Designed miniproteins, single chains, continued (4). Designs and how they scored, part 112

Each design is a single chain, and the fold is of that chain. pLDDT is the mean over its residues in the fold that is shown.

## One batch from the design tools (miniprotein)

Design m15866
Fold by ESMFold2-Fast:
Structure m15866 (fold): chain A 69 residues (1-69)
Amino acid sequence: SSVEEFAQQRVKEIVALMKAAGASDETISQIVATIDKMVAAGVPEAVLQQIMDNIIAQVRQAQAAKEAA
């Protein structure tokens, strides 16, 4: 489905961003698994996008806080 294709592409983007930010493989795997479960549960694309954007924002906030300390 288009939603599955969208989710797969966005997961690749999130994984690349998290790797660049120095996130652990364990953390990345947990995020990927969470998104996969949401896609399987039939969560709409717009809701998936909002949640993925929130995950990215949290990763950036944590990185910024670490750099500021």
Scores: mean pLDDT 78

Design m15867
Fold by ESMFold2-Fast:
Structure m15867 (fold): chain A 75 residues (1-75)
Amino acid sequence: SALRREAEAVLLAAQSALARNPPKDHKDELERLMAELRDAIANGASPQELREVIRKMLAALERVSKELGPLVVAA
């Protein structure tokens, strides 16, 4: 589904953000949210629950982008 693809894209973006060695607080938040999103996908969470976790992930990624500069998912 489109929502599943969005969730997978957000997980890849989070992995890219972690590869940039963000500060410990941002790293811990991203790792926690990645685990939450992976668990939601594995357990067949509702579309509403998936959207809520994706929203939290996007907010966390925006905070990392502001700290480290814009996220670039290509090299």
Scores: mean pLDDT 80

Design m15868
Fold by ESMFold2-Fast:
Structure m15868 (fold): chain A 94 residues (1-94)
Amino acid sequence: GEKYAKKAKEYAKKAKEAAKKGDGISAGRYTGLAASYTGKAAEQGDAKSAQKGAEYALEGAKATIKYGTDGRGVAAAGVSGAGAVASAQIAEMQ
């Protein structure tokens, strides 16, 4: 599970860097990848790694929203951040 949380952290960092550069589409994409790795941690029943991944995905989403003027990237980041949180919550209920 920790490997997936680490990947979520790496992609969240890339999302923040893309957002600061004004690349909202790439920031949204990287936030989506962070959320995807959070989902993989949840699927393994690793609730702790899923929770950490969700925190990282939310950081990526917040950065994309804060710096983003591209509605597509902002919307994608919001959906991905919410999805990561949902995955972590489902893992906690198992």
Scores: mean pLDDT 75

Design m15869
Fold by ESMFold2-Fast:
Structure m15869 (fold): chain A 77 residues (1-77)
Amino acid sequence: MEEKAREYIAAWLAGDEERAQALAEEAREELLSLPPAEREEAMRRMQLVGARYALEHADEFSEEEVADARAELARLE
């Protein structure tokens, strides 16, 4: 799931909308197929990947998005 989240972000930033949509659909299907407890953990891990990516690539995001990512990372750790 973490790897798929990184691939999604990379595709989205590259402007590859078709690949980004395919990866988002696969991630949604995988999440929906998981038991509730495993789904929550998978979502948490995806949020951590997204938050860390936003902080590492802060120049590609708005100040508000970077602030939200920092707050989310603090909440999830």
Scores: mean pLDDT 74

Design m15870
Fold by ESMFold2-Fast:
Structure m15870 (fold): chain A 77 residues (1-77)
Amino acid sequence: SMGTVRNRIMIESQVSLFRMLAWVLRKEGKDDAARRVEEVMERTYEEGLEHVDDPEKVEEILERARREVRAILREAE
């Protein structure tokens, strides 16, 4: 469905942003933070795809992932 396609694009866009963030963190020598972001990225992709037909669940998954990544970044300062 079009809803499922939009959810998949949202998941893939978030994963791409996390991948870019991990790359930047590695360039800054923050390897532990980069690894933790990559772990959130992998879980977000897997869990997001499992619930790709459920927009409410996808939104919950993405908001949780963003919150977790923000915490990682604060700890890495």
Scores: mean pLDDT 90

Design m15871
Fold by ESMFold2-Fast:
Structure m15871 (fold): chain A 84 residues (1-84)
Amino acid sequence: LPNGDLEAEKKRLEEQLKKDPNNITALIRRADLYELEGKYKEALEDYVKAYNLDPTNGFVRARILELVRRHPELKDYLKELLKK
């Protein structure tokens, strides 16, 4: 169990995303960390970006649905993020 390793992992993911902003795996992992930090809008933004890069990814789709179920106030924000 990471006792305070979240900041170190977030830094690594931020560095990966600076090199490749469309790295789906890094976007999902950073979204997971934002969710753990209570940064639900930021988590949703990264999940939606990953979803738009690969709409067939059932994992990211499930995470988006779960996040919005736990935090219904994000539903309108999700609709905005899904606009083409």
Scores: mean pLDDT 81

Design m15872
Fold by ESMFold2-Fast:
Structure m15872 (fold): chain A 60 residues (1-60)
Amino acid sequence: MSEEEIVREWAERLAETWRAKGVEVDLDLLYGLLSGMAKEQGVERVKEMVDGAIAELEAA
């Protein structure tokens, strides 16, 4: 699995979590942001951020 495929999957999961909370999210915008962060800070950092965001949304 490529890094691009992994980041796309994370964007989809995060968007789905937002939709479950009643918030509409632009998947392409979200993917662009996560892809940019992965290039700047590395894929592992993006994973930490996405996992944290999902956990916060699920706790709310």
Scores: mean pLDDT 79

Design m15873
Fold by ESMFold2-Fast:
Structure m15873 (fold): chain A 87 residues (1-87)
Amino acid sequence: MSLEEIKEKALQLLKQLLHEALEDPSVSEERLAAFAALAGETSRAIMAAKSKEEVLAVLERAIAGLRELGMDAEAERLEQFRAEIEA
């Protein structure tokens, strides 16, 4: 995959995960706000990345942040995507 394809897929996945959380009434307002902030920071960092390695580092931080929020399913989906890029 090209760097631009990696960025596009990463941004699309983050957008999808955030929309799923917004539609889930079991997600607390506080957790949703924290996830939205994390997604915003991660999206900006992905757009600014100049290499595949920088995108992988950004995804690693996002995965850790999601796990701290107890959003393990979302973290697992990002881990699957990261593994696809590393292969």
Scores: mean pLDDT 85

Design m15874
Fold by ESMFold2-Fast:
Structure m15874 (fold): chain A 89 residues (1-89)
Amino acid sequence: AEEKSREALEEEIEATLHLMSATIYKKQGDLEGAIEHLEEAIEELKETIEILRELEEEGKATEQDLQLLRSAEQALKKLEEELKKLKEE
């Protein structure tokens, strides 16, 4: 349980770093770089959600794990919408 919770946090940190990179690239006018890093952030968030859902299903999720799961699911929806807009530009 502790190892999986830590793994989920590590994946969320990686997703955050890719999101920061996507924001920088977009501000510099590099739409291809922005899209690439945004897609990587989405992939890492999906992995975080998958790990946390497994913990929930096994009854091993802590309150912090459940809060992280809700936050990651909300972030995923927002990033998928942003990616769609960037690809339509």
Scores: mean pLDDT 79

Design m15875
Fold by ESMFold2-Fast:
Structure m15875 (fold): chain A 96 residues (1-96)
Amino acid sequence: SSLSDALLRPNPELAALLREAGAQEDVYTLSDIMVLIGVWATRNGRVSVDPETGRVTIDTKDTRLGRILGVDSVDASDGLGIADLILKNATVVPEP
């Protein structure tokens, strides 16, 4: 299966953050985790949009998300960059 279709089990720290965003499951697709991170960032006032470029940035400095991902900011317009950060904090669940 492609990584886009794989089920991921977040580590305990990421799972706790996703629960604050309204998550109720133990496993998620990569897209689901990205959406939940976006929900969390919006609720915490951490989203910035550049009106000229449309670039969406999440300010993770001094946040639990920043500590989990090991970064002070996330370019939410860079799907590959955020995917790599998520995969470092989740375990791929093998298909039965």
Scores: mean pLDDT 79

Design m15876
Fold by ESMFold2-Fast:
Structure m15876 (fold): chain A 75 residues (1-75)
Amino acid sequence: PALREEMLENLEKNKEKLPSIFKYADEKVASLKKPVPASKITGIYMLALALAIEGASEEEIKKEIDEFVKELEAE
């Protein structure tokens, strides 16, 4: 009950930021230097959504997207 209420509250607080966050993810995906499987690309959006539901700030979510993309490009 408490977890569901917290998730809904966080979603309400972050719903206005979701389009901006996903647009940021789109820009990062478009800038990928290597071919990446669709499953990995989906992982970026799933990470962003999960963090938004958990109440992370737009800045924190964008930072995590940056790190995830950096890891995908690392050899």
Scores: mean pLDDT 77

Design m15877
Fold by ESMFold2-Fast:
Structure m15877 (fold): chain A 60 residues (1-60)
Amino acid sequence: SDMEEFYKLLEELQKLRDEGKITGEQAKEIRDKALEVYLETGDMKKAVEVLREEIEKLKA
């Protein structure tokens, strides 16, 4: 489900923070952006897409 995928991406974001690749503030900002999309649109799939895009940018 989109909700399960969202939680999986949040775990990946937390792992990046725990590995020291991003700060806690950066992790919070990315999470908040994705949550804002969900709150504004009611569309979890769009929130997942935003969260995934932000995480992929960190891997580049």
Scores: mean pLDDT 84

Design m15878
Fold by ESMFold2-Fast:
Structure m15878 (fold): chain A 85 residues (1-85)
Amino acid sequence: MEMEKEKEELLKELIAIRYTLEQRMKEEGRSKVTTEEEKLAVEAERAFAEGKYEEARELIEKLKEYITEEAREKAEEVLKKLKEE
């Protein structure tokens, strides 16, 4: 149960980070990962996919200040849909 809960929390944060960065890239007319924050987000997603939850958490913590309220709401919706599948 604890591992499942931690995994869900990390997934929520990753979805929020991705949404935030995609919106920023769209506003700036960029399609390529270029900023340090964007590179950290890619590393966090890789760590999560590889089951390295501690590493993913550390990377997410560094990006936490860049996550928007809108992105967090979107992450909640996406995670709810994934759980209903």
Scores: mean pLDDT 75

Design m15879
Fold by ESMFold2-Fast:
Structure m15879 (fold): chain A 94 residues (1-94)
Amino acid sequence: SMADIEELRRLLEEFYRALMAGDVERAEETAEELLELMRELKVPEDLLKQIEEVMKEGLEIARRYGTSPEGRAKLLETLGKLAELMNKAAAYLS
């Protein structure tokens, strides 16, 4: 539904903000909510696993590098990968 698409967008923005702020706890909570909503919307399990792996990569970068410039650069690269996977997931959200 349109409401589910808007909620996914909201959760993606919150995940981005939390990672960029170094708020790993908030980012973990938001990632769990995102994955659960995508399961309810019937995104394929193989794609969900890929999305989960990239989200975990982002969380590890945030834990290891915090808010450093190097960490920011690595997070932007990881979030680019996430965006590509979310574009694939969008085919199942209509």
Scores: mean pLDDT 85

Design m15880
Fold by ESMFold2-Fast:
Structure m15880 (fold): chain A 83 residues (1-83)
Amino acid sequence: GPQQQGLQLAQQGLDLAQQGLDAYKQGNYEEALRLGGQAHRLGLQGVQQSGGETVPLSIGAALSGIGVSFEAGLALGRVSPFG
């Protein structure tokens, strides 16, 4: 059902965000950016599929992916903290 689908997508997104954070800690910023972007997309898909109960978890996955991608983007010079 929608709750089960949302939970699976949220878990996949959170797993990818963790992998992205691990890549970031190892200095692999390109991989961290890629994994964070995937986590963000899966989190958003989880919001669409959840039917309500797992929406907060899916939002958490999306925000975790954004955070990892932003930090990796800063490290790569693709994002400026001043503009």
Scores: mean pLDDT 82

Design m15881
Fold by ESMFold2-Fast:
Structure m15881 (fold): chain A 91 residues (1-91)
Amino acid sequence: SSAEEALEKVLEIFEESIEQAKKSNMSEEQKRELLTVQFALAEMVIRDLKLSEEQRRKLRNRFGKAAEVSRSTISKLFREGRALNQQWLAQ
């Protein structure tokens, strides 16, 4: 499906960005900020794509693996991303 193709492309870009950050001279704080921004952008894509529960679970698991963070941290980052997007829409 087009949604599956979009998910794979987003994951490839995310994984490549994380690998480049690991090889860069970025501080741990800058790497954390990059993750937060990327999760916020991922939330926007998920919102616009009417994904199934299985597709959302696969996306979440693969993001977590690439970012090397726990499932609880993934859930928190997506929640914070949604809150930020809602704040932008309210302005």
Scores: mean pLDDT 68

Design m15882
Fold by ESMFold2-Fast:
Structure m15882 (fold): chain A 83 residues (1-83)
Amino acid sequence: DGKEQAERLLERIKKAEELAKSPDLKDQKEALKIAEELLAEIDRIEALARAAGDPVPQGVVDLRKRVEDIKKESEKNIEELEK
């Protein structure tokens, strides 16, 4: 069910957002890993929508943006913490 899938994605995004705010290198690396896994899952959702001839839902577009922001923030924080 697409609604349940979107709810599970949102929960994982919220966890990654929390980890990306942590000063711990381990938490930042976990946030990056979750963000990469989420982007792969969102790519699959978008591919399924295209295969069905449906537009990608705006909610999915919004979730992608949030995950890309997490990835970028986590990558920057890891670089700073590893100096």
Scores: mean pLDDT 83

Design m15883
Fold by ESMFold2-Fast:
Structure m15883 (fold): chain A 85 residues (1-85)
Amino acid sequence: SAAFRALMAELEPRLRELEARYEASEDEEERRRLLREIAEIVLGAMAEAARREGKVEHLKKLLELGVEKADPLVAEVAARVLEEL
């Protein structure tokens, strides 16, 4: 989607920084914090793009399917985003 591409282009430098810190960290608490922040940024951008393009129902179905195999922290963030859609 055009809206999602635009949002991700703006957020990419921050996401790359967080991903690099996640890969470098051996502290489980820091890794969980970074994973939560990454999930909130990415899923938030997906939600905003879906609202702009009238694809909220499709995003809800994708998130519901995805949470079954997600890390529990990512699943928690996805559930919150679903309630806000």
Scores: mean pLDDT 80

Design m15884
Fold by ESMFold2-Fast:
Structure m15884 (fold): chain A 76 residues (1-76)
Amino acid sequence: MDPLELLEKAEEAFEKGDYEKAVELYDQAISLLPPDSLEYVRALVLKAKAYRKLGDIEKAQKTLDEAVERMKRLAA
């Protein structure tokens, strides 16, 4: 499946309040996206938001920290 279609399905799951499904779909998209891409970083940020909604604050923070680190590498 196209990683962009997976991102769209993840956003739909998030809007429905199915945050666990959203995390799974973001993980699938991340596995197919180039690690040095803005779309990869965006998927990490959205996955972190889904973890926050699930109450997984530690996973949300770790995922967001990874997104920030990757964004800094792309900006360099």
Scores: mean pLDDT 84

Design m15885
Fold by ESMFold2-Fast:
Structure m15885 (fold): chain A 77 residues (1-77)
Amino acid sequence: MEEGDKNFKLGLEHFKNGDLESAIEHFSKSAELYFDAGDQEKMLESYRKLADVLKQSGKTDESQQLLDGVDRSQQFL
């Protein structure tokens, strides 16, 4: 959990500073760590933030795929 929280906060900081590549890296890592920890809610939050950053960086297809995955995941909750 602590490492997931750290990466999520770093992702927010880089996103705030306009460092989209670093924000992508940290949100991706936080989602992976939350998945490993079984924290589905925080994993989904990380994916949504990742999708937003990807959209702003011009990676719209990747952003849409992540959002579709999030919606599908919530269907089974």
Scores: mean pLDDT 76

Design m15886
Fold by ESMFold2-Fast:
Parts: sequence; C-alpha cells; structure tokens
Structure m15886 (fold): chain A 67 residues (1-67)
Amino acid sequence: MSPRELGERLGVSPQQAGLALEIAKAGLRAGLTDDEVVDLILTNVPGLTREQAEIVVRAAREDLARE
C-alpha cells in the first residue's frame, strides 16, 4: 500500500502515513511484536490513534510478505 493510499484510508497526510509505514516495516524486520511496533509508531508519529497504528502494522506486514 502506498503512503498516499494509506493516508487517505486513515484520514492523515501521506507524509504521516509514509513515516508510520517505514517505522512499522523497520520494527517488523527487527523482530518486534505487533504491539511493540504500534507503541513505536505512537511515540514517533504525532496525531495517530492506536487503531490507526494497528492498521499501519497490518499494511506493513502485507507489504513485507510481498517483498
């Protein structure tokens, strides 16, 4: 999912969505759990809710499974 598409789905800017997605992918590649990645997103990306961060983690998992 592109940062633009994710931003539109979440109702946030493509820049916020892109940053959250990159953080999620990095955390998942490092072996962090979904909950740890959600907390990392919420710490580093202002304005996201926990529910939005959980959607970002799912998008990142789907992107990584296709790589």
Scores: mean pLDDT 82

Design m15887
Fold by ESMFold2-Fast:
Structure m15887 (fold): chain A 73 residues (1-73)
Amino acid sequence: ANAEEVLKNLSEKERNLLNILSSLVENKSILETLEGKSLEEVKELIEKLIKKSSELLKEVVERGLKRRRELLE
């Protein structure tokens, strides 16, 4: 499968990071997020997940880590 092939080329740490990012951005595991997608779509999704997670983390840090987090989780 295209998703599994992409993940196979990553280290365990990289796969774990992507799984966390997928859960954070899409509320799904990385495998579920990548299922049924072409290689090009997989590349774009991984880039999107990394970028969105980076932007979200910067925004959270900028606004204060604990602002309403306890109310949403």
Scores: mean pLDDT 66

Design m15888
Fold by ESMFold2-Fast:
Structure m15888 (fold): chain A 92 residues (1-92)
Amino acid sequence: VSKYVAANLHVIGAEVNIELAKDPSLSKEQQVKRLEDAFADALAAAELGREVGDRKIIERAAELLEEVGRLYEELGLLEKAKEARAAAEAIR
């Protein structure tokens, strides 16, 4: 498995966890756990994207971190939202 394949798998992981976090049957705690998993996957994708020199992967990871921040804000978790947005800016 190449770092390029691993980076794309982490992008998919972040996208899936973001979608699962929107499930209205989940508790707030379960939604937060999914957003935490999405945040970790997006950061892993960005790191691997930098190592392979793929700017599209890095930009996609930043977009996913911005969406995680937006969802944290909707849940009233303003500090977690700030952390996610700061991470998006830092990886660009």
Scores: mean pLDDT 89

Design m15889
Fold by ESMFold2-Fast:
Structure m15889 (fold): chain A 105 residues (1-105)
Amino acid sequence: SKVEELVAKLVKESGLKFTPEDKRILEEAVNAESKEEILKLLTSDKVSFETRQAVADLLTFFSLLPAEDLGLTREGAEKQIKRALDTLPLETVKAILKGLLKGSE
């Protein structure tokens, strides 16, 4: 996927690193059968702030929705993720999450 390759490149260039727990949750989200399952996983209290914000930012970028000043808060990131999941096809969401995993290595 072109989306997966672009996300992987951006993550590698950013130097973003994920915890083992965050990687496990992202892997579960890639294998999820529905957007509802992905939302539950990505908004879990177990996800680090850095990973949640990176996911929210990338999903919002690909959704082409206007940026909202939601702040760097858990609630703001959750709202961004929900908005993007409502907009993006499931396969596009999975491609973004695969790119995050591939780019972080």
Scores: mean pLDDT 80

Design m15890
Fold by ESMFold2-Fast:
Structure m15890 (fold): chain A 95 residues (1-95)
Amino acid sequence: MLSVEEGLKKAEEALNIAKKKAEEEGVDFELGVQIGIAEIQLGVAKMLAKKFPGKLSEKQTKKILEALEKAKKAKTAKDAIDAAKDAAMAVLNGL
């Protein structure tokens, strides 16, 4: 099982992959909005994690690792952003 801190680091890695993919494709308005939503979700997870010590469940750990893998294998910026959102939400739901 991942710690909350380890889960956040993996969610941040997924977001960085998504942002790089979006920059390579050219950020339009829709893509920019989706990145903004992903950044807000991760920001909320980071804020709440400061109040909740501990480890993520095996279920949340698996979801975060699967989401990061999807981000790494994503062929489009949209798929990478969706994976980054899934990773951040898996951390949030594990708090």
Scores: mean pLDDT 85

Design m15891
Fold by ESMFold2-Fast:
Structure m15891 (fold): chain A 65 residues (1-65)
Amino acid sequence: SPSGAEILAALAARLRERGITRPSRAELEDALQELLDEGVISEATLARLLAQDHEALVEALSVFL
C-alpha cells in the first residue's frame, strides 16, 4: 500500500494537472475517486481521507504543490 506522503503527492499531482491550487471538497472527492478507479488507493483510504478536516488536508497537500 502507498504511504500517506505518496497518496498526498499523487492527489496533489492530479490537482496541479487541472490548475487547482486550493481544492474544494467536491474537487478533492473527484480526484480521490479517480485515484481509487486507477488502483492507486483503496476504498478504506478514500473514506479515511474524506473523514479528515478539509483545511488540514489542504494544508498537507500544500507541501506537494
Scores: mean pLDDT 81

Design m15892
Fold by ESMFold2-Fast:
Structure m15892 (fold): chain A 87 residues (1-87)
Amino acid sequence: MELARQAGDELAKAAEEAGGRVVDRRELETSDSSTVVLTIEVPEERMNEAIQALARTGRRLQERLGARVEIVATSPTTLEVTVTVPA
């Protein structure tokens, strides 16, 4: 779980630097993995910048931690970012 929290913190920072705001955070731990889900609000005009920043951070997390990062736009101004780190 600690590595998943750190990954979530890095994704949150990347989103905030791109003009987003984290409005919800959920954590789930299983025997096989730890998951952090972030709900991020972003001005519509900055959505592409935020998605690109999250994708770059997700790629680095995959290389460093074997993390899986999924980015889903749930509205024109809302992203759901899921990071899963193997146990």
Scores: mean pLDDT 85

Design m15893
Fold by ESMFold2-Fast:
Structure m15893 (fold): chain A 94 residues (1-94)
Amino acid sequence: ELEELERRAREADERLRASSSLSRLELARAMLTRMPVAAAKHPEEFDPLEREAVEAALAGDYARAAELLAERAAANGNDATAATWRAIAAELRA
């Protein structure tokens, strides 16, 4: 349900607002938590790899969601962004 996804996104945002410093990992977690809410409201704006990343995030597999976003970046020729998402995926598994 959209309300449940919005609740989780709000909780993530509140945790970030309570922190005086934000790591790359915490920013990535907030983005991945909000991504399913955006996809529920505007599904037509998401490509197939982004939709797979949304499904992974909904399942709580943020590491897999980050890997799928890395695949998308690589497919678009953005190797630097792909490397960043792979590093985030590794941090999420640790």
Scores: mean pLDDT 75

Design m15894
Fold by ESMFold2-Fast:
Structure m15894 (fold): chain A 85 residues (1-85)
Amino acid sequence: SEEMEKLLKEMVEAAKAGDNKKAIAYLDKLKKGTIDYISSLPLSKDEIDKIIAAVTKGFDVMKALIASGKASARDALKAGLAAIL
C-alpha cells in the first residue's frame, strides 16, 4: 500500500540520518501493518500463523541490525528478507 511504502521510505531516511530510534519506530509500524494485512488474507489459520512467524523473524533481524548501528538500512532490509525467504 502507499502507506506502507511511505513508512518504508521514512524508516530508510531515518536510518541514513543515524536516527536509529526513529528508524526502529517506523519499522515497528511496518511490522504491525504487515501482520494486520497477512491476518486479513483468505488463507488457513495454519498458513497465516506460519507466515506471521517468518515475517516476525525477518523484522526482528532488521531491528537488531539497525539497533547495532553497524548495518545500513539496505543491508538490514536484505538480511530481514533473507530470514523470511
Scores: mean pLDDT 83

Design m15895
Fold by ESMFold2-Fast:
Structure m15895 (fold): chain A 62 residues (1-62)
Amino acid sequence: GVPEAVVEEVRRRERALGRALTAEDFEELARELGLAPEAVRRAYLEAEIDEGVRLLEEAVLK
């Protein structure tokens, strides 16, 4: 799998840019890390889904 630090780097870049990363941004990040762009994007989407579920859980059950 893709390391957690890679997902955190995606989020850091989004925060710095004030926008979601484009396909080109994902390709650039993957190139820097020696990973496949598809692997980076897949890991990010999995983390975003997990966070969305957690936030809904906290908002509804708390």
Scores: mean pLDDT 75

Design m15896
Fold by ESMFold2-Fast:
Structure m15896 (fold): chain A 69 residues (1-69)
Amino acid sequence: DIEKFREEVRELARKLGASDEAADYLAQAAVHILEGNYKEAVELVKKARELGASDAAIIAALTLAMQRK
């Protein structure tokens, strides 16, 4: 379930210090990784970083996506 996965990534990013907005971008990036849309995922990760997402939040979101792929 894509929506459940999206919420899982949001919660994880939030626990690692991301804002709600940054966590939303990381969740979108994780879904794009599952779909093979790597160019879109990279742009969304850049937006999350610009909003102050930590390296830990970014790495955790990407790792969770790769484990589901």
Scores: mean pLDDT 84

Design m15897
Fold by ESMFold2-Fast:
Structure m15897 (fold): chain A 101 residues (1-101)
Amino acid sequence: SLKEVEQKLLSEVKRSVELMKELVEEGKYYLALLVAATLSSTIFLQIHQVERKYGKQAAIQLLDTVISLLEGLRAQNTDPYVASIIDKIISTLESYRSELE
């Protein structure tokens, strides 16, 4: 179901951001960037799949939910490096949202 797709994607976003924070704390900056790149790819592919199965409006709503979660995680984050990565992901997703409209 669409709700199950949403719940799994939101869990993946939270897990990836937490892993990224842990890697940055360990000085593993390159691995943190790879986690961010993998997360971005996963989001794009899942949003595209939702658009194909449930339509454009469902895809936009899911994308808005993901962006809101990332903004919340960004607000709770105190590390400037992690913050800059999250900001880049949000910016890329906002550009994709504009393309979907």
Scores: mean pLDDT 89

Design m15898
Fold by ESMFold2-Fast:
Structure m15898 (fold): chain A 97 residues (1-97)
Amino acid sequence: SQLEENLRKLLENLRKTLEDLKKYFDVISEAIENEDYIKKQIDKRIKEMLDNAVKEGKVEETLKRIEEMLANYKKQLDEIKKFYDEWKKLQEEVERL
């Protein structure tokens, strides 16, 4: 019947949406799981920048650049975490349908 066709199309559309969302989730999940690795790389980079700045007498200038880099990283991480929470809620709603 027409109702069965409409329900089938709706389920197919929901499945496609879920598959697209899963691709984004996998990328974000990997980024969150690698947070400690990213932090270690940032710490290493900061140390290298500070060591070079001491040698060149540019410590104050380099500290400002490090502050800007850390602020940008925190902003990006907060945006990723917010998207992860919103996606998780959406997944739960779709699974209830």
Scores: mean pLDDT 71

Design m15899
Fold by ESMFold2-Fast:
Structure m15899 (fold): chain A 74 residues (1-74)
Amino acid sequence: SSMEERLKREQKRKERGKEITRQFFSGMAIDIGKELGKPEEGRRMAEEIERGDVAAMDRVFDEIVKLLQKFVKK
């Protein structure tokens, strides 16, 4: 295959990985919202992530890190 064909295959793999990652963080946003007593906020963040908002995904990651730090501090 040409280099062009090879780059297209690599891009498809990366796009699939991004899709799976977005779905994962969308689910985490909902779960985190429930844990924080704000399920409506969690759903809103999930919708933003589903729209491809990288900032929303970063916010969910930050909340996960904060939760993990809460358990490590002990």
Scores: mean pLDDT 73

Design m15900
Fold by ESMFold2-Fast:
Structure m15900 (fold): chain A 87 residues (1-87)
Amino acid sequence: SMAEENAKLEEEALKLVEEGARALEEGNLEEAKKKAEEALRLALQVSPTSKAAVYALELLAEVYKAQGNEELAEKYRELAKKRVAAA
């Protein structure tokens, strides 16, 4: 069913967020960004307000902050906050 497919997409997106967060902690900013972007892509197929979508946006904000891109970090942090408020 579509509900089962959506549950699998959400689970895969959450796993990618976890892998990306680990890559960020290890200092692999390129891998962290790729995982976060992939997680966001999958999560958005389910819902823009899904937990995985929020976590992926928060991870992207942290990656951009680590890269010294304060403008993009702030943008993604605000997007994540708006998704939490809409849920």
Scores: mean pLDDT 86

